# Designed miniproteins, single chains, continued (2), part 33

Each design is a single chain, and the fold is of that chain. pLDDT is the mean over its residues in the fold that is shown.

## One batch from the design tools (miniprotein)

Design m5196
Fold by ESMFold2-Fast:
Structure m5196 (fold): chain A 90 residues (1-90)
Amino acid sequence: MKEYTILDVEIVKEGPVAEKIKERLKPGDKITEQELMDIIREAAREAGVADDRFDPILIYREKDPESKDENIYILYIAAGDSIVKLKIKE
């Protein structure tokens, strides 16, 4: 089971999903990929953006270009009107 450390949580575009993600994920949190996906999906469902038949969540992953550590990645999470930027360490 692969564990990630949350380094930063930034709201790029404010919305109901972004606020819920920011409340659930804090810098220093250690989380599995499955737990991270579950938090994102639950936040989207609670915000009324996603349900069991429709999950309009887009996740884009890239290596952090500002980091000297090759294990640091940036995730952009787009759901409804929200965009959240997560910085994670593998």
Scores: mean pLDDT 76

Design m5197
Fold by ESMFold2-Fast:
Structure m5197 (fold): chain A 79 residues (1-79)
Amino acid sequence: DLAKEAQDLEKGAERGLEMAKKHPAAAPKVIPLLEKMKEYAKKAIDYAKAGDDKKAQEYLEKAREYGQEADKLAEEANG
């Protein structure tokens, strides 16, 4: 279910944003990527609900890419 996967990514981005507030060294680089992850996840939910599975999957992949980049930068900042 693409809508469920996108909802899980949106919730993941929201949790990531709350965690970034507790880690100020990573926050300036990580927050913009997590905001993009949340934005694209919301668009994926909207497209999935509209029955546009192709667009839903495109936006879901973009959300995942932003999430992966945020995770990488957060790991680098924890060093």
Scores: mean pLDDT 83

Design m5198
Fold by ESMFold2-Fast:
Structure m5198 (fold): chain A 96 residues (1-96)
Amino acid sequence: MEEDFEVDVLVALAEIQIAVLKNAIDRGLPATEEDVRLAERALSYLEEALKIRPDHPGVRRAAEGLAEVLRDMLKTASGEIKQRLEELLKRAEELI
């Protein structure tokens, strides 16, 4: 019961970070170091949620949303940012 609440909070925190990233993409802004940090935080919340509830459908759905956002960011990313986003995308796809 308490674990379910904790998982729901972690998923919600991840979804907030994903929404911020999607807003930047929708505005046509290039991927930045700050965007990578937001994506890393979202992934961390989802990985923590999955450790508590490995079969939680909310984690998979949020991970799919994160993967979509990361693919969009990769279209404008270059250099080190691109490499870090590619690593984050692979990790997000492992949660699906």
Scores: mean pLDDT 83

Design m5199
Fold by ESMFold2-Fast:
Structure m5199 (fold): chain A 66 residues (1-66)
Amino acid sequence: MEYRVTLSGDVTRQIGLVLRLIGRPDVEVTPLSEDTYRVRLSGSEAAREAVLAELRADPGVTVEPL
């Protein structure tokens, strides 16, 4: 599944989120702009739901299906 992820707020928090995503072997991150990323999730349904829950828990993050 592919998602558009838009980050807002503090740059340090944004960098932390991006590094966390890039560090996962089941996640592919492609920058679209300085604050917007295409995130492709592979692996199990439970693993994908966990990543989405982490992203949605941050009020500075917007997640939309592509």
Scores: mean pLDDT 75

Design m5200
Fold by ESMFold2-Fast:
Structure m5200 (fold): chain A 70 residues (1-70)
Amino acid sequence: MYSAFGVVEVESDEGAQAAAEKVREHGGTLDLKFGFFITAPMTPEEAERLKEELLAIPGVKRVSIMLIPE
């Protein structure tokens, strides 16, 4: 499995809060000030799903995820 490290670019406070909740659902934490996040270990398929879910949130402009081998 991989730890997912990423960045979310948001255009609204509502989008930021929804993105933080989505990251929390994946066992992680989103830094609301800088948009950095780290999740619990996941597969590449789960990381792609998280990216899709984050991009589906209104007010989320861009998502980048890097997978770190464990």
Scores: mean pLDDT 78

Design m5201
Fold by ESMFold2-Fast:
Structure m5201 (fold): chain A 99 residues (1-99)
Amino acid sequence: GERLRELLEELLELLMELLKVVSKELIPRAIGLILRVIGLLIDLELGADERRLAEELLELIEEAERLLEESDLSEEKRRELLERLRELRRRVEEYLESL
């Protein structure tokens, strides 16, 4: 529970940072991802299957990576955030292997 909650909260923090810097056209997609992460946090509190939640978290990370690739951010900032998402993906995959 605790490890998966930390991973979900890290994606939420990253998406909140992204929301502050994306172009107006991408804001609805960023908000949509944020709401989906919040939904997974609620499901985790309600005792949903942690493997299912971690698999859905991987899908959200992939969607966040696509959103970043489409962003009007500087190359350096986009690369920084993509590296953070890739590290988060690695940790989620490691978590799934531990189940």
Scores: mean pLDDT 88

Design m5202
Fold by ESMFold2-Fast:
Structure m5202 (fold): chain A 58 residues (1-58)
Amino acid sequence: AAYEAGLAAFAAGDFEAAVAHFRAALAADPDNEEARRLLGIALDRLGRTDEAAAEFAA
């Protein structure tokens, strides 16, 4: 549910909403590597590059 909402927000260009939804998805399933990757990309699009780098490294 949260992951699907994150994908919809990401596709709409709403990277702030995408970050919130992907964080919720990772709280439910920490092993969801695709959610972590997309979270990193969304953070990078927001200019939060240090946070993005941390997610890509996880």
Scores: mean pLDDT 79

Design m5203
Fold by ESMFold2-Fast:
Structure m5203 (fold): chain A 95 residues (1-95)
Amino acid sequence: STEEEFKKLLEEAEKLLEKAREILKEAKAEEDPEKRIELCREAIKLAREALAKCREALKVAENPKREDILRAIALALRAIGLEIEAEQLLKEAEK
C-alpha cells in the first residue's frame, strides 16, 4: 500500500540520517585533514540521500496522517541541518 511505502521510505531516511550522524561524529574526532574531508563528504552524501527519501515519501503519500507529515518534515529538517554542519566542517578541514 502507499502507507506501507511511505513508512518504508521514512524508515530508510532515518537509517541514512543515523549513519550520517555517526560518520560526522567520526569526522569531528579525525586529526588527519584528508580523512576528515572524506568523512565529511560521506556524511553530506548520506544526508542528501535521507532528504531525497523524505521528499519521495511525501510524493507517494495519499491522504497521510498529520503526525506522519510532521515526522517526514522533521526528518527532512534534521537532514538539512546535518548537511550544513558537515559542509562547515569540510570548509574547516580544507584550510
Scores: mean pLDDT 86

Design m5204
Fold by ESMFold2-Fast:
Structure m5204 (fold): chain A 55 residues (1-55)
Amino acid sequence: PLLVTGTTLDGKKVTLVLTKDDKAETVSEKTVKITLADGSEPVYLDSTTLTLESL
């Protein structure tokens, strides 16, 4: 699993644990879209604030 910490486009800090079924894609120069397999709405993160850690 991958631990992703970053800031949403609304300025909120978020921490997400991504598994093999979740998707992260770059949608613009400063935006990463995270789509969770559980049917939650996609989360848009500021790519300049992202930290990634393997669990």
Scores: mean pLDDT 80

Design m5205
Fold by ESMFold2-Fast:
Structure m5205 (fold): chain A 91 residues (1-91)
Amino acid sequence: MEELIEEAEKKIEELEKEFQELVEKAREAAEKGDYEKAIELLERAKEVAEEAFKKAAEALEKEPELKKLVEERGKGLLEGLEKKIAELKAK
């Protein structure tokens, strides 16, 4: 049980790190006017975030209140990313 929790935690941490790196690179690309690259990086960040929140929700199967909070936070973050991608596509 403890090993399975540690493996899930490590995988989620890896996904969080990848997400933050992609978001930062997308911000830099947008600041340089490279909107195509910024869009590609945000699309990848969205995929990484979806996987991270899915794994977090699955790990919280026995904690319904926390699972609901994680799912709500994930939905808000993904909607924010979709809006930002749409704004960049309009440029």
Scores: mean pLDDT 77

Design m5206
Fold by ESMFold2-Fast:
Structure m5206 (fold): chain A 100 residues (1-100)
Amino acid sequence: MAEELLKKGREALKQGNYDEAIKYFEEAIEVAKDDPLLLGRAYLHLGDAYFEKGEYDKAIEYYQKAIDAFREHLERTGSIEAAVELVHAAVNLAIAKRKK
């Protein structure tokens, strides 16, 4: 369910349909609320959508939420995938902070 919404959001983002992407990622957040890995991915992609729109303050907010979610999953599971995604979110956060 959340994975399907993330896929639709990423396709919209790739096509430059940022508002449609945001809608799908917000729906993914609602579905993934109890899954830190999926929640982190939804926040990361939502941050990417706001970044592409030039809304850097919102991008920063969502990248930070993604980091928090990936950290929770990493601490609970030791997942290398979560560690990689946490680094990705942290790099994007740093880039967004330099753009404002």
Scores: mean pLDDT 86

Design m5207
Fold by ESMFold2-Fast:
Structure m5207 (fold): chain A 97 residues (1-97)
Amino acid sequence: MRVKITVTVEITKPADPTVLAIAVMQGVEEAIKKLGGRVLHTEIEILDERTVKVTVTAELPEVSDKELADAVKEGVLKQLRKIGLTAEKIEVEVERL
């Protein structure tokens, strides 16, 4: 199936927005690959020094929106932990294309 995944992450403390954006992007892409999917397109929007929005278009095997959202959220949290950042809020939206 083809999907658009939008992830908005707000961290507890200001950080380098580029480092934050890359970590979120890597978390989403790793989750997609673990589900047997392929990333087709990635867009990054830096909203401020605490908040980024990453939109990924992907093709993956049939999975539930909940399974996909949970995998993406875990992937993002894992990448943030690697760089010493803590998420205050994570929102994941899945749109089937």
Scores: mean pLDDT 85

Design m5208
Fold by ESMFold2-Fast:
Parts: C-alpha cells; structure tokens; sequence
Structure m5208 (fold): chain A 58 residues (1-58)
C-alpha cells in the first residue's frame, strides 16, 4: 500500500543515517542490505532494503 511504501522509505532513510553515524562505510551498508535481502521473504523488508540501495546510489 501507499502507507507501507512511505514507511519503508522512512525506515530506509533512518537506518542509513544511523549506520553512517556509527561509522559504517557505504560499501559495508550495501553488503549488509544484500545479506538481509537474501535471507528474508518479508515484502516490507525487501521494500526498505531496495529503497536503501537506491539512496546509496544517489
């Protein structure tokens, strides 16, 4: 749904900010997201991960 998409984007943004503030590199964050995406069947988690990858490309 639209609300779920908005929540997934928000979660992606917050997670990226938190990881970067903790000193993680973009490459480390990408690897972590890819591992998470390969281990989950949850559509919301996949959405959030894909948005995070798009933000890292920008």
Amino acid sequence: SKEEEEQAKHLAELSLEDAREAGATDEQIIESIKESLSSTDDEFSKLAGEYALKLLKE
Scores: mean pLDDT 78

Design m5209
Fold by ESMFold2-Fast:
Structure m5209 (fold): chain A 67 residues (1-67)
Amino acid sequence: MELTGESDVELYARLALWAIETSGLDPATVTPEEVAAALRERVGLDLDLSVPAIREGLRRGIEEARA
C-alpha cells in the first residue's frame, strides 16, 4: 500500500501547519527551527532538523501556511 509513501514528510508538514496555527506564528517569517521549537514547547517533540524528511516536512508546512 502506498500509504507508506505519504510518510514522514507529510506527517511533519501537518505538524508544522498545526504548530504555526496554534502558536500564532507568522508563516511569512517563521523558520523550520522556530516551528521545531514550538513543537518541543507544546508537545515535547524534539525534532532533528539534520534529518531530510523532517526538514522538508517542516518547510512544506510553512509553505502551506503561507498559501
Scores: mean pLDDT 77

Design m5210
Fold by ESMFold2-Fast:
Structure m5210 (fold): chain A 89 residues (1-89)
Amino acid sequence: SMKLEEAKELLNKGADAFVLGNYEEAKEYFSKAKEILEEIDPESEEALLAAAYLGMAAGALGDEETAKKGLEAGLKWLDKVLEKSRKSL
């Protein structure tokens, strides 16, 4: 879908900003991607991963509340990935 493609582009832009140390810009991109992905499916791996990336960028800026929420989302994402990996060779 166009919304999913937009969210993927925003995640890529956020990642690029993050690796350059542009944490405020990364936070804006990850926040927009999270909003779109949560509208599609808030329980999806993509939505949880976007929230985790947002938490990382927020944490770098000292936003403890958003960082903690992102960590929780990241742990849920990890549980989903490990569940899939455990059931496949």
Scores: mean pLDDT 88

Design m5211
Fold by ESMFold2-Fast:
Structure m5211 (fold): chain A 73 residues (1-73)
Amino acid sequence: SMKQRAVALLAAGGILMSAGEFEDALELLEEAYRLGGDKEEVIRELEKLAKKAEEAGDFESAERAREKAEEIR
């Protein structure tokens, strides 16, 4: 189902985020939200992505992730 796909995309986004693939992780989290992923769960993962990107010096991805979290909120 679309809901099950959203859950899988959230998990995949978390893995990519841990690997430093911030832009790809952001795209998966955005798709998860579009497929009916839990809003609070998506926001939490976006905030986590922003923090990890900032720690890695990727301020552009960090800002984009925070902006997306605020847009969804």
Scores: mean pLDDT 86

Design m5212
Fold by ESMFold2-Fast:
Structure m5212 (fold): chain A 97 residues (1-97)
Amino acid sequence: ISGRFGVSQSSISRAIRIDREIQTGLTPSQIGRIVQMSRQTGIDIRSLLGPAATLVDQGFSPSQAFNIVQQAVDVAMQQPTISQKQATIGRTVRRLS
């Protein structure tokens, strides 16, 4: 089963590569959690790392950015579709930052 977006087979290695492009400064352990969240929600890893990178660029620490994204994903788990989950993450990140 492949979702329209976000199914990655080599999930951790791909997430580390994406993080190197985006430069979130997250630890490998935190990136591993993002991979788990991606698999549980069907949301693409880039769509989870992007908000974290934006928060870090705005002056949040990588750990603070990670915690905000984690909280946003938890709220998004209540949404029925991937598109609604992504929209909820964006809104929740804006509310927490």
Scores: mean pLDDT 73

Design m5213
Fold by ESMFold2-Fast:
Structure m5213 (fold): chain A 59 residues (1-59)
Amino acid sequence: MSLAELARAAIAAAEALYAAGKITEEQYQEITTPLEEIVKNPSDAKRLWAQLEKLASLA
């Protein structure tokens, strides 16, 4: 899976958690904003993994 595909999958997971009421709008924005940047420019794997770890801690 490419970095962009991983970032899109993480955004989808964050959307599901937000829709389920498990995370706040603030937490959703904190997670998805960097991931949307990675989708546009998939060069920062470290930043992607940091957001995935945040998402995993909230799941």
Scores: mean pLDDT 78

Design m5214
Fold by ESMFold2-Fast:
Structure m5214 (fold): chain A 77 residues (1-77)
Amino acid sequence: SLADSLSTTELKILSVLAGRGPMTVSELAQATGISQSTASRNLKRLEERGLVEKIPGKKPLYVITEKGREALIAHQA
């Protein structure tokens, strides 16, 4: 299961993105209580796994993918 390979921090990030929609690294760090560096590293890993995608712009946004939603649901089951 995808959920079985996710840390507590990665699951929190996916949950916040699923509930609040697209967010910047800074917004996500504040929402989860982690540093921007930790948020950035976790988002990069989640992007590499196809669980989030990056919307380019002056301040990039991260959005949960269908695969990310499936992983979150599997963890909650």
Scores: mean pLDDT 82

Design m5215
Fold by ESMFold2-Fast:
Structure m5215 (fold): chain A 114 residues (1-114)
Amino acid sequence: MERVEKNPEDWEAWFELGQELLAEGKYEEAAEYLEKAIELAGENAPAAVYHRLGVAYFKLGEYEKAAEYYKKAIEIAGESDTLSLENLYEALKKLGKEKEAEEIKKIIEEENKA
């Protein structure tokens, strides 16, 4: 029945399409596709999917959701994921969470000294 190489149950296909939608500036659709990728991958969803979903929500002005997904990416990849840490810092600043933002900034500075 499917004529495509990847089907709608393949989380990687949803992730690839979500990334393409992000590049096109279609942030609402990108978030939907990336959330579907997480739903299908479950506990095996990689940090990269959460990071991209955080970017989508950040672009939509949904800074609290963006921060939560960046935190999830950091939880999976560790504090060496400086891109998710930097994006989390920006989201926390947008939310006025200055104390939390300064804590993240210190982690970034420590990683950059290594």
Scores: mean pLDDT 81

Design m5216
Fold by ESMFold2-Fast:
Structure m5216 (fold): chain A 78 residues (1-78)
Amino acid sequence: SGLEKAIEYLDKAIEALKAGDIKSALKYAVEAVNAVPEELRLRMIGRLLAVVGHLNAGDVEGAIATLEEAKRELEEAL
């Protein structure tokens, strides 16, 4: 399902940030937004913007926490 794919992309984004690969993390986070069902898309866009905000501030831990929260929201929707 699109929801399961989005969760997989969020896992890849989290692992990329932990590895210091911000470019791959943002790519995977965008793919997660594109994979979610339409009814969750606006909420996931909000999460992506928060991730970008944290990264622009140099707050990698905050970006990871935001992705982990987004993942939990999607897992609850399964």
Scores: mean pLDDT 89

Design m5217
Fold by ESMFold2-Fast:
Structure m5217 (fold): chain A 70 residues (1-70)
Amino acid sequence: EKSKEELEAEIKKLIEELKNSEDPEMKEEGESMAEQLEELKKRGIVPSKELLETWKKKLKEYKEALEKEK
C-alpha cells in the first residue's frame, strides 16, 4: 500500500546501508543497485511499482543477512 515515492525512498535507504557496510560483497551489491537506479534516471525511465517492490524485497533480504553477520 506504500506509494511509489515511498518505495523508492526505502530502496535508496537500503542501498545506502549496504554501501556503508564493511562487508565487501554487500557493499558491491549496494553500489550495483545504486548504479542501476542512476541508469534508469539518466534514461528518463520511471520504474514501475512492481519493479520497486521486487528491488525492495531483494535489498531487505540482503540487509537482514548483513545484520546477522558479526
Scores: mean pLDDT 74

Design m5218
Fold by ESMFold2-Fast:
Structure m5218 (fold): chain A 60 residues (1-60)
Amino acid sequence: SEDLAKKLLEAAAAGQDDEVRRLLAEKPELADAHLPGGKTAFDLALDMGNEDVAEILKKF
Protein backbone atom coordinates (compact mmCIF):
# COMPACT_ATOMS: atom_id res chain seq x y z
CA SER A 1 0.00 0.00 0.00
CA GLU A 2 1.07 3.61 -0.52
CA ASP A 3 0.97 4.23 3.25
CA LEU A 4 3.55 1.47 3.92
CA ALA A 5 5.72 2.74 1.04
CA LYS A 6 5.66 6.25 2.56
CA LYS A 7 6.55 4.77 5.97
CA LEU A 8 9.59 2.99 4.49
CA LEU A 9 10.79 6.15 2.70
CA GLU A 10 10.43 8.19 5.92
CA ALA A 11 12.19 5.49 8.01
CA ALA A 12 15.09 5.33 5.50
CA ALA A 13 15.49 9.13 5.52
CA ALA A 14 15.39 9.17 9.36
CA GLY A 15 17.91 6.31 9.77
CA GLN A 16 15.41 4.03 11.55
CA ASP A 17 17.19 0.68 10.97
CA ASP A 18 14.75 -1.46 13.00
CA GLU A 19 11.66 0.06 11.34
CA VAL A 20 13.19 -0.47 7.85
CA ARG A 21 13.91 -4.13 8.69
CA ARG A 22 10.39 -4.62 10.10
CA LEU A 23 8.66 -3.14 7.03
CA LEU A 24 10.80 -5.17 4.59
CA ALA A 25 10.11 -8.36 6.60
CA GLU A 26 6.35 -7.71 6.18
CA LYS A 27 6.56 -6.70 2.47
CA PRO A 28 9.90 -7.11 0.62
CA GLU A 29 8.32 -5.37 -2.42
CA LEU A 30 8.45 -2.09 -0.46
CA ALA A 31 12.17 -1.95 -1.41
CA ASP A 32 10.92 -0.74 -4.85
CA ALA A 33 9.19 2.32 -3.25
CA HIS A 34 10.23 5.74 -4.53
CA LEU A 35 9.33 9.43 -4.28
CA PRO A 36 7.93 11.49 -7.18
CA GLY A 37 11.03 12.11 -9.32
CA GLY A 38 12.40 8.56 -8.82
CA LYS A 39 14.39 8.68 -5.53
CA THR A 40 14.26 5.26 -3.86
CA ALA A 41 14.53 4.48 -0.11
CA PHE A 42 18.18 3.52 -0.86
CA ASP A 43 18.84 6.93 -2.49
CA LEU A 44 17.28 8.72 0.51
CA ALA A 45 19.39 6.69 2.98
CA LEU A 46 22.58 7.61 1.07
CA ASP A 47 21.57 11.30 0.76
CA MET A 48 21.00 11.50 4.54
CA GLY A 49 24.18 9.57 5.42
CA ASN A 50 22.27 6.60 6.87
CA GLU A 51 24.81 3.95 5.80
CA ASP A 52 23.31 1.12 7.93
CA VAL A 53 19.89 1.58 6.28
CA ALA A 54 21.54 1.79 2.84
CA GLU A 55 23.29 -1.58 3.47
CA ILE A 56 19.95 -3.17 4.46
CA LEU A 57 18.22 -1.84 1.30
CA LYS A 58 21.16 -2.74 -1.00
CA LYS A 59 20.39 -6.47 -0.38
CA PHE A 60 16.91 -6.10 -1.91
Scores: mean pLDDT 80

Design m5219
Fold by ESMFold2-Fast:
Structure m5219 (fold): chain A 67 residues (1-67)
Amino acid sequence: SRREELKERILELLAEGPRTIAELAEALGASQSAVSRAVRELAKEGKVVLVPSSDGRRTIVSLASDA
């Protein structure tokens, strides 16, 4: 499905380092809304961690450390 493929691509990009939702959307050619939804599902699955930026205006997404 489109959403599962988007989630896989997000994980691939995050393997290169943490990114904002806007950066993921730009890199993947997807809307910020679609990326935000996919990231939310990945966070619920324990695959990513969401961290607010220093100003609270952005969300930084990184791969979860489950070690």
Scores: mean pLDDT 79

Design m5220
Fold by ESMFold2-Fast:
Structure m5220 (fold): chain A 87 residues (1-87)
Amino acid sequence: STVDVYISSVRVYERDGKPYVEITVSVLENGKVVKTLTRRVRLEDLERGAEKILEELSKIPIVSDESLKSLETSLRFVLRTVRRRAA
């Protein structure tokens, strides 16, 4: 079977005058979504949010170390892009 893990959505929004980031990751098996994980964090806590996503996905038996490394690379690009646009 083919397992894909990717960032399906990134949203930046304000709540109570404070910036938040919502990251959604989808896990697909043979082209079908088997799990969706959404994490909402303050912009200042963005790295912790990414770490928690990787931690939760590492507990899923069908998610490989290679998929996690690919996702970590994608998350690093997202963090850089969000920070650049917020500055």
Scores: mean pLDDT 83

Design m5221
Fold by ESMFold2-Fast:
Order: structure tokens, then sequence, then C-alpha cells
Structure m5221 (fold): chain A 91 residues (1-91)
């Protein structure tokens, strides 16, 4: 059911980002994020954690990607590319 799926995604995103689930819930409500955006946020966060060997930095990128998706309605691919571009420009 949609309610059960939403709860699973909120808990997963909290785990991946290190942000409390209550704070994730507030962000989702504030930005009026759909179940689809929440699924994209989880996918992007998982990819950011896999690509980075520094756990602290990886979690930071996971948070940034998730926030971009929830705020700007981006796909996981778009959010990941934006983060990668920003990192390359800073080097």
Amino acid sequence: MEEERRRELLERLAELTGVPVEAIERLVEYYEASLEQLEEAVRAAEEMLRENDDPELARGFARAAALLILRERLSAEEAIERIRKAVEEEK
C-alpha cells in the first residue's frame, strides 16, 4: 500500500543520509514530494554511498542529492550529475 511504501522509503532515506526520520518527513511534507521523488531520492543516496570511499563525504553527497530531488523534483540521474559536476568544478 502507498502509506506502507512511503514509510519504508522514509526510513531507508534516514538510514542512508544519517538524518532523523522525523526531519526527512518534515522535508517531504514541506516540498510536497511525491512517492516517486522519494524513491528517486533513495536511489541517488544509495549511488552516492557506493561511489565514495570516504564514509563521511559519501553521506554528505547522499544528503545533497536527496535534498536536490525533494526540493527541485529532479531524477536520481540528474541529481547525481549535478553533484559530480560541482565536485569537479571545485578541484
Scores: mean pLDDT 80

Design m5222
Fold by ESMFold2-Fast:
Structure m5222 (fold): chain A 56 residues (1-56)
Amino acid sequence: MAEALQKQIETLEKQIAALEEQLAKETDPRGQKMLQKGIESYRETLEELKKQLEEA
C-alpha cells in the first residue's frame, strides 16, 4: 500500500473534520459559505486519493 497516499487521506479527513467543527460553530452566513466550499473541495480531493489508493 502507498503509505504516502494513506497519510494524505488521514490528513485531509482531519482537516475536513476541523472545518465541519468550525462550520457548526460559525454564525456568519459568509463564513458558513466559505467553510462549506472548503469542505467540498477537500472531499473531492479525498475521493480522488482514495481511488488512487485502491488502484495502487
Scores: mean pLDDT 80

Design m5223
Fold by ESMFold2-Fast:
Structure m5223 (fold): chain A 92 residues (1-92)
Amino acid sequence: MSEEQRAEFEGRLLRLVARATAELEATLAANDLSEAQATALVDRLAAELAAEVDRLLEELGASPEERARARARLEAFTEGQKRVALARIAAR
């Protein structure tokens, strides 16, 4: 990707992540989910986010190395969101 395409990727990624986080938070707030249900929800939202990010990377002509870095960032984000969801349930 060019520098301009990288800036576009970062901006669009932040919007996608914000949307996924808002959906997770709204669902956790509205529902009395078990730990297993919360984990499954995070995995589903992460899979949806990964598909959108892969499409965005393809659109912007990302290199294999740039795709690998994006996947690693998304995996770390997903694990963080699982911890946050479980902590919210434990605090109930």
Scores: mean pLDDT 84

Design m5224
Fold by ESMFold2-Fast:
Structure m5224 (fold): chain A 79 residues (1-79)
Amino acid sequence: GSHMESLEIAREIGREFVAFFDETAPLADRLAAEHNLTPHQRDLVRLILASLRRKHPGELTDEQIAEEALAWLERIRAL
């Protein structure tokens, strides 16, 4: 049924997200070191990076997604 198909899609999406989360870990750690981020801010940047990679697979360079993630972090820090 459609419910079983939805569960398989959810599992596939979860696997892809974990892969992007692992792929972006070195970049998030580098940005945290360069910008003296707190552990909470580092984890937030990692989530933003994974989301950007998932939305734009192969479309953005590491430098482009880093710039966008830092822009989002500065907006959050301004709150």
Scores: mean pLDDT 72

Design m5225
Fold by ESMFold2-Fast:
Structure m5225 (fold): chain A 69 residues (1-69)
Amino acid sequence: SLEELEEEIRRLLRKAGLSEEEIEEFLRAVREGDWDTVDRLLVKAYLLGASVEEIERLRELAEEIRRMT
């Protein structure tokens, strides 16, 4: 479901160290197709210590949400 995909994104971004405000900005950007904002926040997550596998999973989840909206 959309709710489950969004919750997995929140969990992964929170684990990486993004703020709740940045997590909601990411989810809004995904829903709006604002890939520049999505990519900027993924780069931030990576620099904070997210693994390549976690970044790839976040990208997959974002693409799936975009297909549903």
Scores: mean pLDDT 89

Design m5226
Fold by ESMFold2-Fast:
Structure m5226 (fold): chain A 59 residues (1-59)
Amino acid sequence: GKEELRKRLLEAIGEILRAIGDLFQAELIGDEEAKREAERELEEAKRRLEELEEELEKL
């Protein structure tokens, strides 16, 4: 239902914010590996958000 979609949207937004924070930390300390991981996490979170938008359009 709509509540489940709302919860998944909030979780996806939370993951995006976390990944952005991880990216900033990695750039501050110059950790190339951590930066790459954060970029991957951000892309995965964006893709999940896009899938949720498709589900919302079915409602």
Scores: mean pLDDT 80

Design m5227
Fold by ESMFold2-Fast:
Structure m5227 (fold): chain A 61 residues (1-61)
Amino acid sequence: MKEVRKLEVLAEASEGLALMAESIGRLSPESKEESEKVKEKAEKKAEEYREKAEKLREELE
């Protein structure tokens, strides 16, 4: 598999994790702070993977 595809899948998975964390925080206010932390980390990871995928695409054309 190409590295770009792997990074895109990881970015998509991280985005999904962020959405899941937000949903959990809405359903369980007691877990809101933990869910917010997970969401922030997942969003940052998704952005990192997206940036790496874009850079690699530029190198491969």
Scores: mean pLDDT 79

Design m5228
Fold by ESMFold2-Fast:
Structure m5228 (fold): chain A 61 residues (1-61)
Amino acid sequence: SKAKARELAEEHLAKAEEALARGDTGAAVRHLGKAASYYLKAGDDKKADEAIERAEQLSAS
């Protein structure tokens, strides 16, 4: 369901924040990518784009 996809996206955003807190940029980028995929499944294009942009910014460092 879209609701379950949104829930999973939020779980992956939380995991990305935890990874960043410990300095694990690679894990953060992977979790942001997962969050974006789940937001797309939920129909939340804006939130998916925000997650993708954040992952790209982290990967460019």
Scores: mean pLDDT 87

Design m5229
Fold by ESMFold2-Fast:
Structure m5229 (fold): chain A 55 residues (1-55)
Amino acid sequence: SLEERIAELRAEMRRLYDEIVAALKAGDWETVDELARRFDALWRELYALEQELKA
């Protein structure tokens, strides 16, 4: 369902956020940049799906 896809995206974004925080603490800016771009892509997908759910 649409709700299941949204829940999966939120869970993946939470995992990415934790990985970004860990990379920041390690001073690994290259990994931070890569993960931040991935996070942005997932956020855009989540936003589109949430708009569809509210329509």
Scores: mean pLDDT 85

Design m5230
Fold by ESMFold2-Fast:
Structure m5230 (fold): chain A 65 residues (1-65)
Amino acid sequence: GNFSRAEERVATFLATRPDEAFSVAELSERLGLSRSTVSRALRGLLKAGRVRRSDEDPTRVVWVP
């Protein structure tokens, strides 16, 4: 499916940091997006299999290589 602009921004940020896990709050602060915008973007990326929840902290997400 087509990614939204927010999904593309979140995906690019995470893809350049593949070994790091980020929460909604951290992505909101780092990207200048609202928490609701980041949350919706992450739901789309999780559904697409582009990101996954961290095994150490399920509130955080990591890029799927």
Scores: mean pLDDT 84

Design m5231
Fold by ESMFold2-Fast:
Structure m5231 (fold): chain A 62 residues (1-62)
Amino acid sequence: MTPQEALDRIYEAAKNGDPEKALEATKELAKVLGDPVIARFLGEAIAREVGNEKALEAVRNA
C-alpha cells in the first residue's frame, strides 16, 4: 500500500462512517510511513475534515 492509497482509504471510511476501516487504514499508513505519530495526525486531520465523530475516535485509537 502506498501512503496515498492509505490516505484515500481513511477518507472513504470517514465519509462512509466506518470506524473499523478508518482504524485499519490509519494502521496501514503508520506501517508505510514508519511513523505512527504522523500517521495518526494525518488520519485525525482527514476525519475532522469529513466531520465524522466515529471515524475520528477510531483513528485516535490507532
Scores: mean pLDDT 81

Design m5232
Fold by ESMFold2-Fast:
Structure m5232 (fold): chain A 80 residues (1-80)
Amino acid sequence: SREELIRREIDSGEALIAYLREHEDLLTPEQRRRLEEAARRLEELRERVRRGEPVDFRELLEVVAELTLLVMGLWVSERE
């Protein structure tokens, strides 16, 4: 169902945020700002789901896509 897909996407986004925060020292200042904005947007969407309010699925996918891009960018920026 759409509700199940929304919950799965939110869970996925939360996992990406946790991963990015674990590696926050490898992010540029711009990537950190993008992470904080995406995290704030995901939190608002999660709260709407918790309250049983309608969620814009496109907005949710955009937030998850942004987090995915940040994870991929981490790979390019990472150095040992």
Scores: mean pLDDT 83

